# Designed miniproteins, single chains, continued (2): the designs that were tried, part 93

Each design is a single chain, and the fold is of that chain. pLDDT is the mean over its residues in the fold that is shown.

## One batch from the design tools (miniprotein)

Design m7223
Fold by ESMFold2-Fast:
Structure m7223 (fold): chain A 85 residues (1-85)
Amino acid sequence: PSEEELDAEVLLALAEIILAVTRIGFKNEKDPEKMLKDAKRDLEVVQRILEEARKLGAPPEVLSEIERIYDEVKKIQKEAEEKAK
């Protein structure tokens, strides 16, 4: 694989880890304000990962997977907003 391909695969793996961390935090955090703060930070991290993957010219398959992860984290962030009401 090229350096760009390896970097794209690493970015995808990082996005997958962030999604897993976000899901665990959402289920286990007892403070709704902290839950929302953590979800917002996780979404920002995945957004940056997606931006870097686009800059690297990552394969469409990799970009699609990171975009799917972004959407999943965004859904969790919206659920956290509802709980922080």
Scores: mean pLDDT 83

Design m7224
Fold by ESMFold2-Fast:
Structure m7224 (fold): chain A 90 residues (1-90)
Amino acid sequence: GPPPPLYTGEAERTVELPPGASQADKDAAEAALNDAIVRGYRAAMELTPADDPVEIEVEGELTDDRYHARVTITARSPEAVEAAVEAFRA
């Protein structure tokens, strides 16, 4: 039969940058967003059987005043998607 359905969720996170942000400020913002992405992925994996896919797509945008990330999480269960979204936002 066809494969079971996939569920998709989206979340956004923004890190504010100080005026005239240094490279260190930008690197810290990127690290914070990467930590959030890893937390989201791990939260989804904890609720997902080993043979089922978990996928995260990331879109990042750096502007003069913020680093913004949008994630799209896809998994076989809505509970895994919801856990990933909540962990990413935490």
Scores: mean pLDDT 84

Design m7225
Fold by ESMFold2-Fast:
Structure m7225 (fold): chain A 66 residues (1-66)
Amino acid sequence: GTLREAALADLRKVVAPEAHPAVEEGLELGRQGRLEEATRLIYEAGRAGGLSPAQALGAARAAHAD
C-alpha cells in the first residue's frame, strides 16, 4: 500500500546503504503477511544501519502500516 511504499523510501534515506538488502527482505516478508518476521528483520537492519532502538522500532512499525 501507499503507507508501506512511503516507509520503504524513508528507510532508504536514514539507514546505511549496506543495510538496504536486509530492509528490502523485511519489506518483502511483510508483503507476504509474515509480519512478525518482517518487523524483526527491519528492526535489526535499522539498528545495524545506525538508527536508535526507538527509531528502528518506529521504522519497523511504519513499514507495515497499511
Scores: mean pLDDT 73

Design m7226
Fold by ESMFold2-Fast:
Structure m7226 (fold): chain A 98 residues (1-98)
Amino acid sequence: LPSVEEALQAIEDAIEAFRKAVDAELQGNDVESAKYATAGAILAATASLVDSPEVKEGLRKFAEEVRRGAERLEQAGKTDSAAFYRRLAENVEKAAEA
């Protein structure tokens, strides 16, 4: 299991990875988008293993950033990617409540 410090760093890295994934998708770079989205998901999943109030708060912030990315993708007509990101945000919020 990661430490609280390692989990918080993983959440920050996951947020940056998803921002890059959204930007890549909007630019039409599907391969780069998939790479960053995969990295971000692994980082967030690893962080979620740590039962800490600080980590739960970080996961809520991550979910908010993912949801904002989904809104940008939907406005650009990237409906499938937007739906995937919304579901990810919902699942992360549920994990943060546990």
Scores: mean pLDDT 84

Design m7227
Fold by ESMFold2-Fast:
Structure m7227 (fold): chain A 60 residues (1-60)
Amino acid sequence: SSQQQLEQLQKQGQEQVAAAEADVGPDQSPEEAIRRGQQLKQQAQQEQDKKIQELKKKLS
């Protein structure tokens, strides 16, 4: 079960990043799009790490 939750979090993070990148129109600056993507990836990773730690804490 915990393994499934971790996989779901990872998939969700990837989906959110992809959706945000797709939401950036052609009229957007490439620099801004890159920055946005990096920020979203960083936030997704932090959230995933926190949830992983929370799961480990609960399993302890």
Scores: mean pLDDT 70

Design m7228
Fold by ESMFold2-Fast:
Structure m7228 (fold): chain A 112 residues (1-112)
Amino acid sequence: DIEQRLQQLRDLLQQALEAPDERLPEFARQFAKLGDDVTALHLIGLQTEVEFVKDPAVRAAARANFRAYLQGLIAEIDDVLANKDKPEYQLRGKAILGDIKARRELEEKKLA
């Protein structure tokens, strides 16, 4: 069920958004298990910047960018779930859940 999988992903994104930096490594594997490799890669990028970059402004920007990414994806999931009756619901839901064919179809529709 796409709805159930989107809700599971949303709950994980919300948990990551509220989590302190020390717990973020625990989420990377969980995002990957749900098929969200993009969020997992963003999280690895944040961990790298926090660990190896000593400039506090760069670290703060990396954290802010990651939080903005999580908030944006949560908002997209909420919009998709609010529009279950729309013909694009299945396609948008599959694309969010990592379906490459669905992502391609959405990009092709944007170009038309």
Scores: mean pLDDT 77

Design m7229
Fold by ESMFold2-Fast:
Structure m7229 (fold): chain A 61 residues (1-61)
Amino acid sequence: EVPLLSDEEFAALVAEIAARLGHDPVIEAGLAEMLEAYRTGSEEERQLLSENLLLAAAGLA
């Protein structure tokens, strides 16, 4: 029901979140792990990551 993001859409949203949060190494490490998991994950993993990333983006609005 939550839409799956393309790899490019996911990466763009990660970059936007990183820019808004500034340069925190813990946050940057977490975002890098999410990018890797999204590229290598199954459809179910990608759906969960899309949900988590969209919630993070909404929290920054």
Scores: mean pLDDT 74

Design m7230
Fold by ESMFold2-Fast:
Structure m7230 (fold): chain A 68 residues (1-68)
Amino acid sequence: FLDRGAQINRLAAEAVKKLQELSKEDKKKAEEAIKQVGRVSLEGIAAGASPAQVREELDKIVEKAKES
């Protein structure tokens, strides 16, 4: 959990920052996506997922938020 947890938390923070920029257009959608980022990151840490695997899921959340 040492460096892996720290890397995943950093990726989550970067995803949240991107979603906060999108909140200027749709605040509710950005808030829902931010909750998903938190859930996916915590589940990934608990499941022993690699930072690369978590990054792929976080990128999907950000791209889906941009689509609408």
Scores: mean pLDDT 78

Design m7231
Fold by ESMFold2-Fast:
Structure m7231 (fold): chain A 76 residues (1-76)
Amino acid sequence: SDEELIEKFEKAMLRALLEALAAGDEALAAWLVEQMRRAKQMLDEGVPVEEVIEETLARVEARDPALAAEMRRLIE
């Protein structure tokens, strides 16, 4: 369901944020917060959940391929 998919996505994003903060990577942490805000805006504008997730993961992959792969495992 969309609700279950959103929950998995939110948990994956929050985990990535907490790991960045624990590592002292303030730049990655701030960027991840911006990705979360963008994802929320897309959802509020009626973009399909799967499209929001795919676009967000594509942006993460462009910055950090290993992080994107980890997030994909948590969501799929």
Scores: mean pLDDT 88

Design m7232
Fold by ESMFold2-Fast:
Structure m7232 (fold): chain A 83 residues (1-83)
Amino acid sequence: MKKTKLEVQLKWLLAMMKALGKPQSEIDKIKKLGKQAIQGDKKAQEELDEEQGKVTREVLKRLREMDPEERRRFMEELLKAME
């Protein structure tokens, strides 16, 4: 199956959240939001974009606090989640 831009965005966001150790309830919330966005819910798409921005900012902050080995492992985990 071909991935749409929204599906790729959702996959990245979920991978980042898992790498940050977010609880399953928060991950499930984003999965529901992503499904609504993929089905054409404009409000859900806007909220998904906002959440991605917040999570990306948190990832960047966390990466600054990590040692080089932890940072490498984190990036490998993200890349693996995109396969």
Scores: mean pLDDT 78

Design m7233
Fold by ESMFold2-Fast:
Structure m7233 (fold): chain A 65 residues (1-65)
Amino acid sequence: SFKEKLREELRARGFSDEAIESYLRLVENISKKEGISLEEAAKKLEEMFDKLREIGEEIDRELAA
């Protein structure tokens, strides 16, 4: 299942079982709240975190200049 694949990917990235379960719960809640698939919810969450991280790095770099 997608949920199992996601669990394995997070485990491979060094996340603890506790962190993995929390992440999966968040993905599931987003999926239910927005009426989208678990895959779409996980993609949305990943894109959001990636974008926030990228923006944060750009702002920090510009403020340091």
Scores: mean pLDDT 77

Design m7234
Fold by ESMFold2-Fast:
Structure m7234 (fold): chain A 71 residues (1-71)
Amino acid sequence: SLSKEQLEAEILLTLAVMYLHLADLFEKQGKKDEARELYEKAISLAEQAVSLGNKEAETILKEAKDRLEKL
């Protein structure tokens, strides 16, 4: 069973991934300002999940940062 902290990290990771996918969709539509805000939200949520020890969140954090830099 997951600890409370592990469950919170998984929820944060799930939200970060959702924001990352939404940001990609807005970027593909040329909505760069909206995409930027969504990438920044994905970064914030992924950083929180990393702080709680979620290793998968480190990959999502890097992807979101890399995409924001290329935006």
Scores: mean pLDDT 89

Design m7235
Fold by ESMFold2-Fast:
Parts: sequence; structure tokens; C-alpha cells
Structure m7235 (fold): chain A 80 residues (1-80)
Amino acid sequence: MEELDEYIESLKQFYDEAIEKAKKINPETAQKLKEIYDEFLKRVEEVKEKYTDPDEALEAFNKIAEEFRKKAGEIWDEAQ
């Protein structure tokens, strides 16, 4: 799980920076991004609980990460 935790930490930093940047441009977009980020964190905890195999957890996490990157992109496109 260490490799997964490191990857999660990197994505948390990415979202924190994106939300902070969005707040300066459009507060509504920042709020929507925060909601997606909170949902992402919940899904990550579910993956960690469901999978005991690190490789299976990483595969499931990658699928969820891709889903949430798409959602964040849609929110960003709507803001422009």
C-alpha cells in the first residue's frame, strides 16, 4: 500500500493546488472542484478497504482517478 499511498498523496497535492488556483479565477468552479475532490477521497478510502492486494488496489485506484480527472475537466470546461 505504500506505493498507492504515495500516489494518492501526489493527487491530493494536485487537487489542492487546482482548487486554490480556481478560487482566484472563479469561486463557483473552486466549489465544484472541492465537491469532486471530496468524492474522490471517499472512493479512495473504499478502495483501500476493499482490496488487500496492492496491485489490485492500484488498478482500481487508476480507474477511479481517470473518472475523477474527466469530471474535473468537464467542470473546468464549463467555467470557461
Scores: mean pLDDT 75

Design m7236
Fold by ESMFold2-Fast:
Structure m7236 (fold): chain A 95 residues (1-95)
Amino acid sequence: SSLIDEVIELLKEILPKLSPVQQKIVEATIKVLKRLKSRPLSSQQTSIINQINSILKDLLKSDTIDPSLLHQLLQKMTELLIDEGVELLREAVLG
């Protein structure tokens, strides 16, 4: 879970630099990551989270946001949200 904690802290750091719509995606991603922290990660989940971590570290090296890296970050966060969003909605509705 050290990987998840690192990614959450980096996401919190980039949050104030983003548009309101992008901030909502980041906040949803943080919520999913917090849920995943209580469970073993699949190899695919670990791969996506490692890619998010790498992109965030590259984005945060500069005071200006690279639009290409931001686009890649949003794509990877969306991939994670799609898979986990269905389970999160199910648990919210069914217990």
Scores: mean pLDDT 81

Design m7237
Fold by ESMFold2-Fast:
Structure m7237 (fold): chain A 87 residues (1-87)
Amino acid sequence: SELEKEAKELIEEFEKHFKERVEEGADPNEMLRLQVLALKEAKELAEKAGNKESLELIQLIAKLLLELAKKLGAPQDIIDELEKLAA
């Protein structure tokens, strides 16, 4: 799927940027929380617009970000929010 490829590329770019920022002293959990907020806002806008393709992309991004967050040992509040977005 083209959407699956797009979601994977976006998460790979996020992971690269995340690693660079954490090495520079950024809080990894704060970065993850900001990304969750961005996805929640994007979902609300896509739902309001009736954009099914954007909703599918957001769900795929959330699934990939959930796996990354679990790998990074993210707090349960971040995991729970990503599980809701990925459902």
Scores: mean pLDDT 84

Design m7238
Fold by ESMFold2-Fast:
Structure m7238 (fold): chain A 82 residues (1-82)
Amino acid sequence: SAAIEQKIKQLEAEIADLDKQIADIDAQIAALDAQRDAALAAGDLERARALDRQRAVLFSAKGILEAAKAFLEEQIKKLKEQ
């Protein structure tokens, strides 16, 4: 039905937005990894620890987005089986 097709399209748009957010977080983690490695090379352990804490927050945020994406993918699968 048109209603099911519209709902699938809305869920696919939400997944696309989540994919963009996950990619943005992955880029931030990569930047923090580079900064942490530079801090460690300079012997700046306090800065390295601060960067590791920021990375942990981003990994937690990414996990939430990945779980949300998996949920939406399962909803699309169920709608396609109707």
Scores: mean pLDDT 92

Design m7239
Fold by ESMFold2-Fast:
Structure m7239 (fold): chain A 67 residues (1-67)
Amino acid sequence: MSDEEIAEEIARRTGLSLETARRIVRLYKELREQGKSVAEIGREIQRRFRLSDGAAAIAVSILEENL
């Protein structure tokens, strides 16, 4: 799945804008390259984008499955 397809799936399942979902994908990839754990990345995404627990869980699940 491409980065754009991952962003579209996050937007569709969470109700976030496509632009926000694209930024989430970019941040996830950057933090993974820095060696951060999925749990640390999930907390950072939730904090920076002010996501609900449900939205954060859905976004992280999609990211981990596809990246």
Scores: mean pLDDT 87

Design m7240
Fold by ESMFold2-Fast:
Structure m7240 (fold): chain A 86 residues (1-86)
Amino acid sequence: GDLALAVERTAQAAFRLSQVAPPEQRQQLLKLVSDLQSKLNAGDYDGAIKSAEDLKKLAQSLPPSSEKEELLSSARELIQLLEQLK
């Protein structure tokens, strides 16, 4: 469904950004994706929104890139979909 595609898009965008990010931010991006997936598997939509917001905040702290823009876009879409499921 749309949620599953938005989750996949956000995870892929975070992975791509991690490839161009410094090592510490790379680890933080991958941890936040794992946290997001864990919250979704638990049905914790509020926690999933928080993890997606944290991904967005971390991306905003990094230098401009197409990978950053894609993660910001995908995270915004995911948050909107999760808010509709609450």
Scores: mean pLDDT 87

Design m7241
Fold by ESMFold2-Fast:
Structure m7241 (fold): chain A 83 residues (1-83)
Amino acid sequence: SMMARQRSRELLEKTARELQKLADAARASTDAKEIEELGKKALEIGKKTARENEKLGDGIGSSTSLLIGLSAVTDAEVAKRRL
């Protein structure tokens, strides 16, 4: 429905802002353990938003949320390799 799509968009926007803050923190960190923990937090946020969007019947929003979370884990791994 249009209402579910609007809610899904709001959740994705909020999640994107939270994940951006975690990504910025990971890029600024020189501690491999801290970078790894930030990546794990980002994945959990992505999974949570994916489940919420799935309950709204928005499979696209659910998949997008999970993909963003997985991307954050990859970014954290790249940051760790540069230490």
Scores: mean pLDDT 74

Design m7242
Fold by ESMFold2-Fast:
Structure m7242 (fold): chain A 100 residues (1-100)
Amino acid sequence: MSVEELKEEAKQALLDSLYYRRVKHDNVAALEASARFYEAVLELLDKMSKEEATKYIAEILVEAGEDPETAERIAKMIVDDPEALKARLEQLKADLEAYK
């Protein structure tokens, strides 16, 4: 995927996760969307600078309803520890397999 396609996937996956959790109350679909978000973010971290990734993740968090200071802090935490993201993604995939 291109960087632009990964950016759109990350944004859409974040919005889908919130929609399924808050509007549809579909926990499985929400977990699937969260896994898509983390996969897209990990690929973005391989293809762009940490500064660019942090800025973009903060921007989509603000679009999702976070205040700008909270969004920037969350984005920095995500970008600073990609190994924690990998571990969380592996756990999400295991949880999803348990629902099948």
Scores: mean pLDDT 80

Design m7243
Fold by ESMFold2-Fast:
Structure m7243 (fold): chain A 89 residues (1-89)
Amino acid sequence: SMEEALRKVQEIREEGLRKRKELYDRAAQTASDTREQAAYLGEVKGASKEDIQKLIDQGSAEAMKLVQEAEEYAEKARKEAEEILKRAE
């Protein structure tokens, strides 16, 4: 029924949003941790600008990967929701 399809769609959308938020939160934490590590490396260990930049680049790449995974989860949830609604029509 359409009513059953709408309930399933809501559950899928809520799960998609939850997973997207979790991955975005992890990306934000990775960026924060990278900034703290870069500061420690420069201020405490006297690391070169090149070493600090390498750490920042690695952390940025890890954060970007998490954001990409979050968007992939959101798109998968959207497609699953669309298929359920089409089958109920």
Scores: mean pLDDT 86

Design m7244
Fold by ESMFold2-Fast:
Structure m7244 (fold): chain A 68 residues (1-68)
Amino acid sequence: ADPEVRERAMIEAEILFTSLGLAMKENPDAPFSEIVRKGMEIANKAMELMEKEGLPPEEAVKKAWEEY
């Protein structure tokens, strides 16, 4: 097993889970499909910010959320 690949996968999972949680808290009355879509969009943006700007996961999610 490649520990770097595993660690990155865990970070990506944490970002996705956090993003989905934020989307659900903001609009709990939305259809589940809409919450998932919003969460995924935020997670993808956060991962992009991590790669381009070297931000920690928490800061990347926060910035992605603010830009949404």
Scores: mean pLDDT 79

Design m7245
Fold by ESMFold2-Fast:
Structure m7245 (fold): chain A 65 residues (1-65)
Amino acid sequence: SEPVLVAEVPESWSGEEAARLGAEALGVEIVSLKRFGEHSALAVTSDGSLVAGVAHKREVLAFPT
């Protein structure tokens, strides 16, 4: 499935901060989170979807099931 842009974030944010904002915007909780450096993180959410925080691109993406 094509990723969906959920939110835009400042480039100064961590990937974790961006992913957490995305989960909050979707109304879901983070079950697990993996960081990929300072500016990128991937979260598994309570509904089984994935949320990626990619702060260096100013984006938060959701990957639908």
Scores: mean pLDDT 84

Design m7246
Fold by ESMFold2-Fast:
Structure m7246 (fold): chain A 100 residues (1-100)
Amino acid sequence: SMEEVIELLEKHIESLKKLMAETDLSEEGRKTVEETIKRLEEIIEKLRKGEATLDDVIEELEKLREKWLEQLSKEPENMALATVALDLQAIIEELKKIKE
């Protein structure tokens, strides 16, 4: 259900906000986490307004993950990129299970 999708995204946003509050991230790492949170919040708003489908959300998250993995190849020491890419993969896999 769409409510289940929104609840999943909200839980991951809460986890990312906790990561920023409780860890000493680099400036670049903090920006990566902040951008990811903002993107997830924008996706939730679109879902609440009926402006996005589950397939649209999965595609958008896959593109965001690809962006962070490409940046990780240029900044391999930025562990926030690896953490966020892994978290996005977990969200995508859970969303695909909801779609089934």
Scores: mean pLDDT 85

Design m7247
Fold by ESMFold2-Fast:
Structure m7247 (fold): chain A 88 residues (1-88)
Amino acid sequence: MSEEELRREIAEGVALISVGVAETVLPTILSSKDVQELQKDLESLRRLQRRVVDALRAAGASDATIARVAARFDRIIRQIEEKIQQLL
């Protein structure tokens, strides 16, 4: 295995764990009725998505893998945004 291949596999693994944990926590986030708390969680998830996507790109992950991980974060972000809109 090349150093580049190993770096990519590690980055992809960490990205999948990160979004998987975010998906697991989502029902707890959506149970909140506090708009400020939801906005804080939303901003934290947006920062995490940017960091994960940037790390995957730097590690040489495929565009398909990056798009798949980004789409999973986008789904989480949209659900929190919709919840905030419903509470306003």
Scores: mean pLDDT 89

Design m7248
Fold by ESMFold2-Fast:
Structure m7248 (fold): chain A 92 residues (1-92)
Amino acid sequence: SRQDVLNMTALMIRMIGLFESLRLGQLSPEEALAELNALLDEMARLHRVPPSMLAQLRTIARDLVNAPPSEQDAKSKQFSSLLIRAAQQVLA
């Protein structure tokens, strides 16, 4: 539905803001992971994203927040790519 598209767009914007806050050192890895999991829980409530894809997003989120600075960019890109694919499931 249009509401699911709007909800997904809002979730994606919030996730981008969360990554920026993590990059700037404004959030601890623990706080960032808790917020990411809360946003992924909201995404799960849309019932449009496969459970396997949500599980992958949770795994990458955990890896991302715990990654050393040298790996954070690569992990962030990996998460963003899968998030775009998840958004496409909601848009379909």
Scores: mean pLDDT 80

Design m7249
Fold by ESMFold2-Fast:
Structure m7249 (fold): chain A 115 residues (1-115)
Amino acid sequence: MLELLKKGLEYLKEGKYEEAEEYFKKALKEAIENKDEVGIVNATRGLMEVLDKKNEEEKLSEDEKTKEIEDMVQELIKEFKLDEKQKQLVVDAVVDYEMKKNTKDYVPIVETKEL
């Protein structure tokens, strides 16, 4: 899982959003299979960063951004067949990201440190 999160983050830094999304989805799938709640949260945060960067380039309105977030969450629920606990973890991670993304203290990269 950590290796998949690292690769997703590297692609995100390179502006390769499609590859970043694919690796964060792989990390999310592995975390779900292993019942790794921290991994579910971290992979969801990675997907939110990818979505935010894509939406920034497309210059979407706030309503369009909200719809993109809702569509992503619904796609993840359907694709990975999330149970109620996993749905809550994904939703909470999305809400936390949206609340904190504009603060100087939001550093998701720190959670993937190899030290």
Scores: mean pLDDT 78

Design m7250
Fold by ESMFold2-Fast:
Order: structure tokens, then C-alpha cells, then sequence
Structure m7250 (fold): chain A 94 residues (1-94)
């Protein structure tokens, strides 16, 4: 279903964002933010059918994960939180 495809794209996004935050640990914010944006841009380019609102929502999740990871919150907790937000978002789509 379309919802299952959106969940799969979201899960891939969360996993890749967590990986680039970990890979660029201790890097300046600008460099980490650029890496997160690159993940977002690549997934958007591969999935042009995805609604802009969903792409924007993923961008907000990535920004939340980066901001809280830099504040010292564990990535595993951030992925779990973002996954809950993703599932709730997709469940509410018509």
C-alpha cells in the first residue's frame, strides 16, 4: 500500500540519518546538517511521487534527531522517538 511504502521510506531515512550523525560525530553543526540534508535530498529524488508534506515532515524529524543528538541524547532513543512520530503521521493520512 502507499502507507507501507511511506513507512519504508521513513524507516530508511531514520536509519541513514542516524548513521551519518554517528559517522560525523564531533563534526561542526554545518557539516552534520549538510550530511542530513544530503540524505533527505537523495530520498526525495528517488521518490518524486511522495507528497511534499511528507518530505517536509521527514526533514523535521532529521533536524530533531540532529539537534537532540548534539545535546547528548542517545541516537537509539532518538530513532525510537522519530519512528513513533513517523508511524503516527502515516496512520493519520487519508
Amino acid sequence: SAKDKLLAIGEEFLARVAAVIEEHADAPLEEQARAVRAVHDELAARNPWVPEAFRDFLGMLGAMMLTRARAGEPLERLVARARDMLRRYVERLV
Scores: mean pLDDT 88

Design m7251
Fold by ESMFold2-Fast:
Structure m7251 (fold): chain A 105 residues (1-105)
Amino acid sequence: SKQEKIRKFVKEALRLARAYLRGEISLDEFAEKFIELVKKYNLTGEEILEALSYVMLFLSLFVDPEEVLRIGEHIIDKLLEEGYITPEQAELLRQALEDLARVAK
């Protein structure tokens, strides 16, 4: 099912997020590996929006608001450049990141 696919994706993406938080991988490596997971699970743009929302919410628990925006924008840019999301989906994600950054501590 789509939900099982998203759940498996998010588990692997959160492992990458934890590696990034530990300084084990760079932001570029995190974004590249995130894209590799999108390819592996064959996620649609809508599924990417859902999955990325969980990952960014998780990161917001550990990093400053400015860092949430920096990480999210970098991933969104890569997704848009490689054609995995539309410009409209990218704008929705950017607005969601700004809202999340306002509540992150």
Scores: mean pLDDT 85

Design m7252
Fold by ESMFold2-Fast:
Structure m7252 (fold): chain A 98 residues (1-98)
Amino acid sequence: DEIERVLREIDELAREAEELGLPSFAETLRRMREAIRTLSETGSEQLRQDVLDNGRSTALTARQAIDARKKGNGGLAGGLIGDVKLTTDGLIKEVERL
């Protein structure tokens, strides 16, 4: 379904991050994936919609980070990776509140 598509996209981005020598970013993406999965399996329809939107937004930001790294823009890549980490930490806190 739609959640499964987002989770697969994040898994693919994590693999690309590892190939670029960004293993900590790949781990962040995998933690994000598990947080999205857990939150989508619990809570209200609104929570499920919110985590789906967060998943899509995070995948887009991660894609932009990977593209910036490939173009040699380490500063932009680092900033975008930081944004993904902040979003991931927020979702993990929501999982901890379950």
Scores: mean pLDDT 84

Design m7253
Fold by ESMFold2-Fast:
Structure m7253 (fold): chain A 76 residues (1-76)
Amino acid sequence: MIEIEVYDSLRPDLVIKAETLEEAKDKIRESGIPAEVQEVVMQTLERAVEKVKKGEDAETIAEDGTFRVIARNVKE
């Protein structure tokens, strides 16, 4: 399984958790982030998920200006 967490660099208490890229994107849209910034965050999510799909079992932090994305493999 994959776990995704998204943090706002300015508000570290704004944590979005998702198990899929699609869920993460949906929660970002619900967060009230401006549309142009959402695109940048989604690109950051894609990069983080790509690393996790290669079998990394550690947290991968992708920083993109205002946002941080943490994605990791969780083995059953």
Scores: mean pLDDT 68

Design m7254
Fold by ESMFold2-Fast:
Structure m7254 (fold): chain A 97 residues (1-97)
Amino acid sequence: MKTAEELIDEAERLVERAYELLKQGAPKSEIERVLREGIDVLKEALEKSKDNPVLLRKVMSLALSLIDIANQVGADELRKEALKLYAEALEQYIKLS
């Protein structure tokens, strides 16, 4: 079973791949596929990071990147899911402060 750190690293690589596809003018469908995978991985990472403020900050940062990419390609559903992940990570982070 993957650790929170391994899932965060995987989500980071998916974010990097999505930005690279965006820079190369890849089809929206390809970018959306990578975004969906990134959101799913980051959601699992969030569940495993709830007691760790350092990992929660990384989840928040990656969620913001997913929001940015989703906005640029007009993927409204994926943007809303990434926003929800950001909000949940932020709420949990505040509880640990």
Scores: mean pLDDT 89

Design m7255
Fold by ESMFold2-Fast:
Structure m7255 (fold): chain A 85 residues (1-85)
Amino acid sequence: MEEELKKLEERLKKAKTPEEVTEIAEELKELVKKNKDSLTPEQIEKIVELTNKIIEKGEELGDLETQILAGVVLLELAVIKVFPK
């Protein structure tokens, strides 16, 4: 998980096109779905941070698809059993 999140963050920093950012958002969404029932509070915090960075990058590039995907990730995190309040 941590290595996968770090790899996505590094790819996001290098992303220059909407397509690249959308691909990163899709991979993050799939990663969250795959690990939904086993995420720790620390992992959820890191996913939220990365998702916010994806939204910011998508806004810079005018990528509405990325913003929608990021919104879905945040919604899925909100319903996870171990999400800290």
Scores: mean pLDDT 73

Design m7256
Fold by ESMFold2-Fast:
Formats: structure tokens, sequence, C-alpha cells
Structure m7256 (fold): chain A 66 residues (1-66)
């Protein structure tokens, strides 16, 4: 989970987004979606990242699956 959070911060920073604002928002949002819609937490993270920035979401998905 710490590795996931650090990777989200890294990719957001590379995209020019403030990781101190967006990383907590993505993680909290993904936990809520995962619980509410009964979907996987990582799939929820990917979904939210793709909504925020499709390129960031794709890079995270590729990193997680490698």
Amino acid sequence: IEEIYKKIEELLKEAGLDPSVYAPTIVVGAKMISKQENVDFIDSVIKLLKRLDPKVGKKFEEWYKS
C-alpha cells in the first residue's frame, strides 16, 4: 500500500499535478468506490486516475501489472 501511494505521488508529480492534494483524493475516493460498488481497490484507483489524467492512469495500470 505504501508502494502504491508513492507511485501515485510520482506519476501525479510527473504530470504537473500537486501530489499532496491529488494523491489523498485518489486513495480516499478509490476506497469509497471499492466499498460502495464492490469493486477491487486497484481497479478503483486506475479508474479515478484515468478520469483525472488518462496518461497517468495508463502508466499506473502498466506499472501495477508488470
Scores: mean pLDDT 81

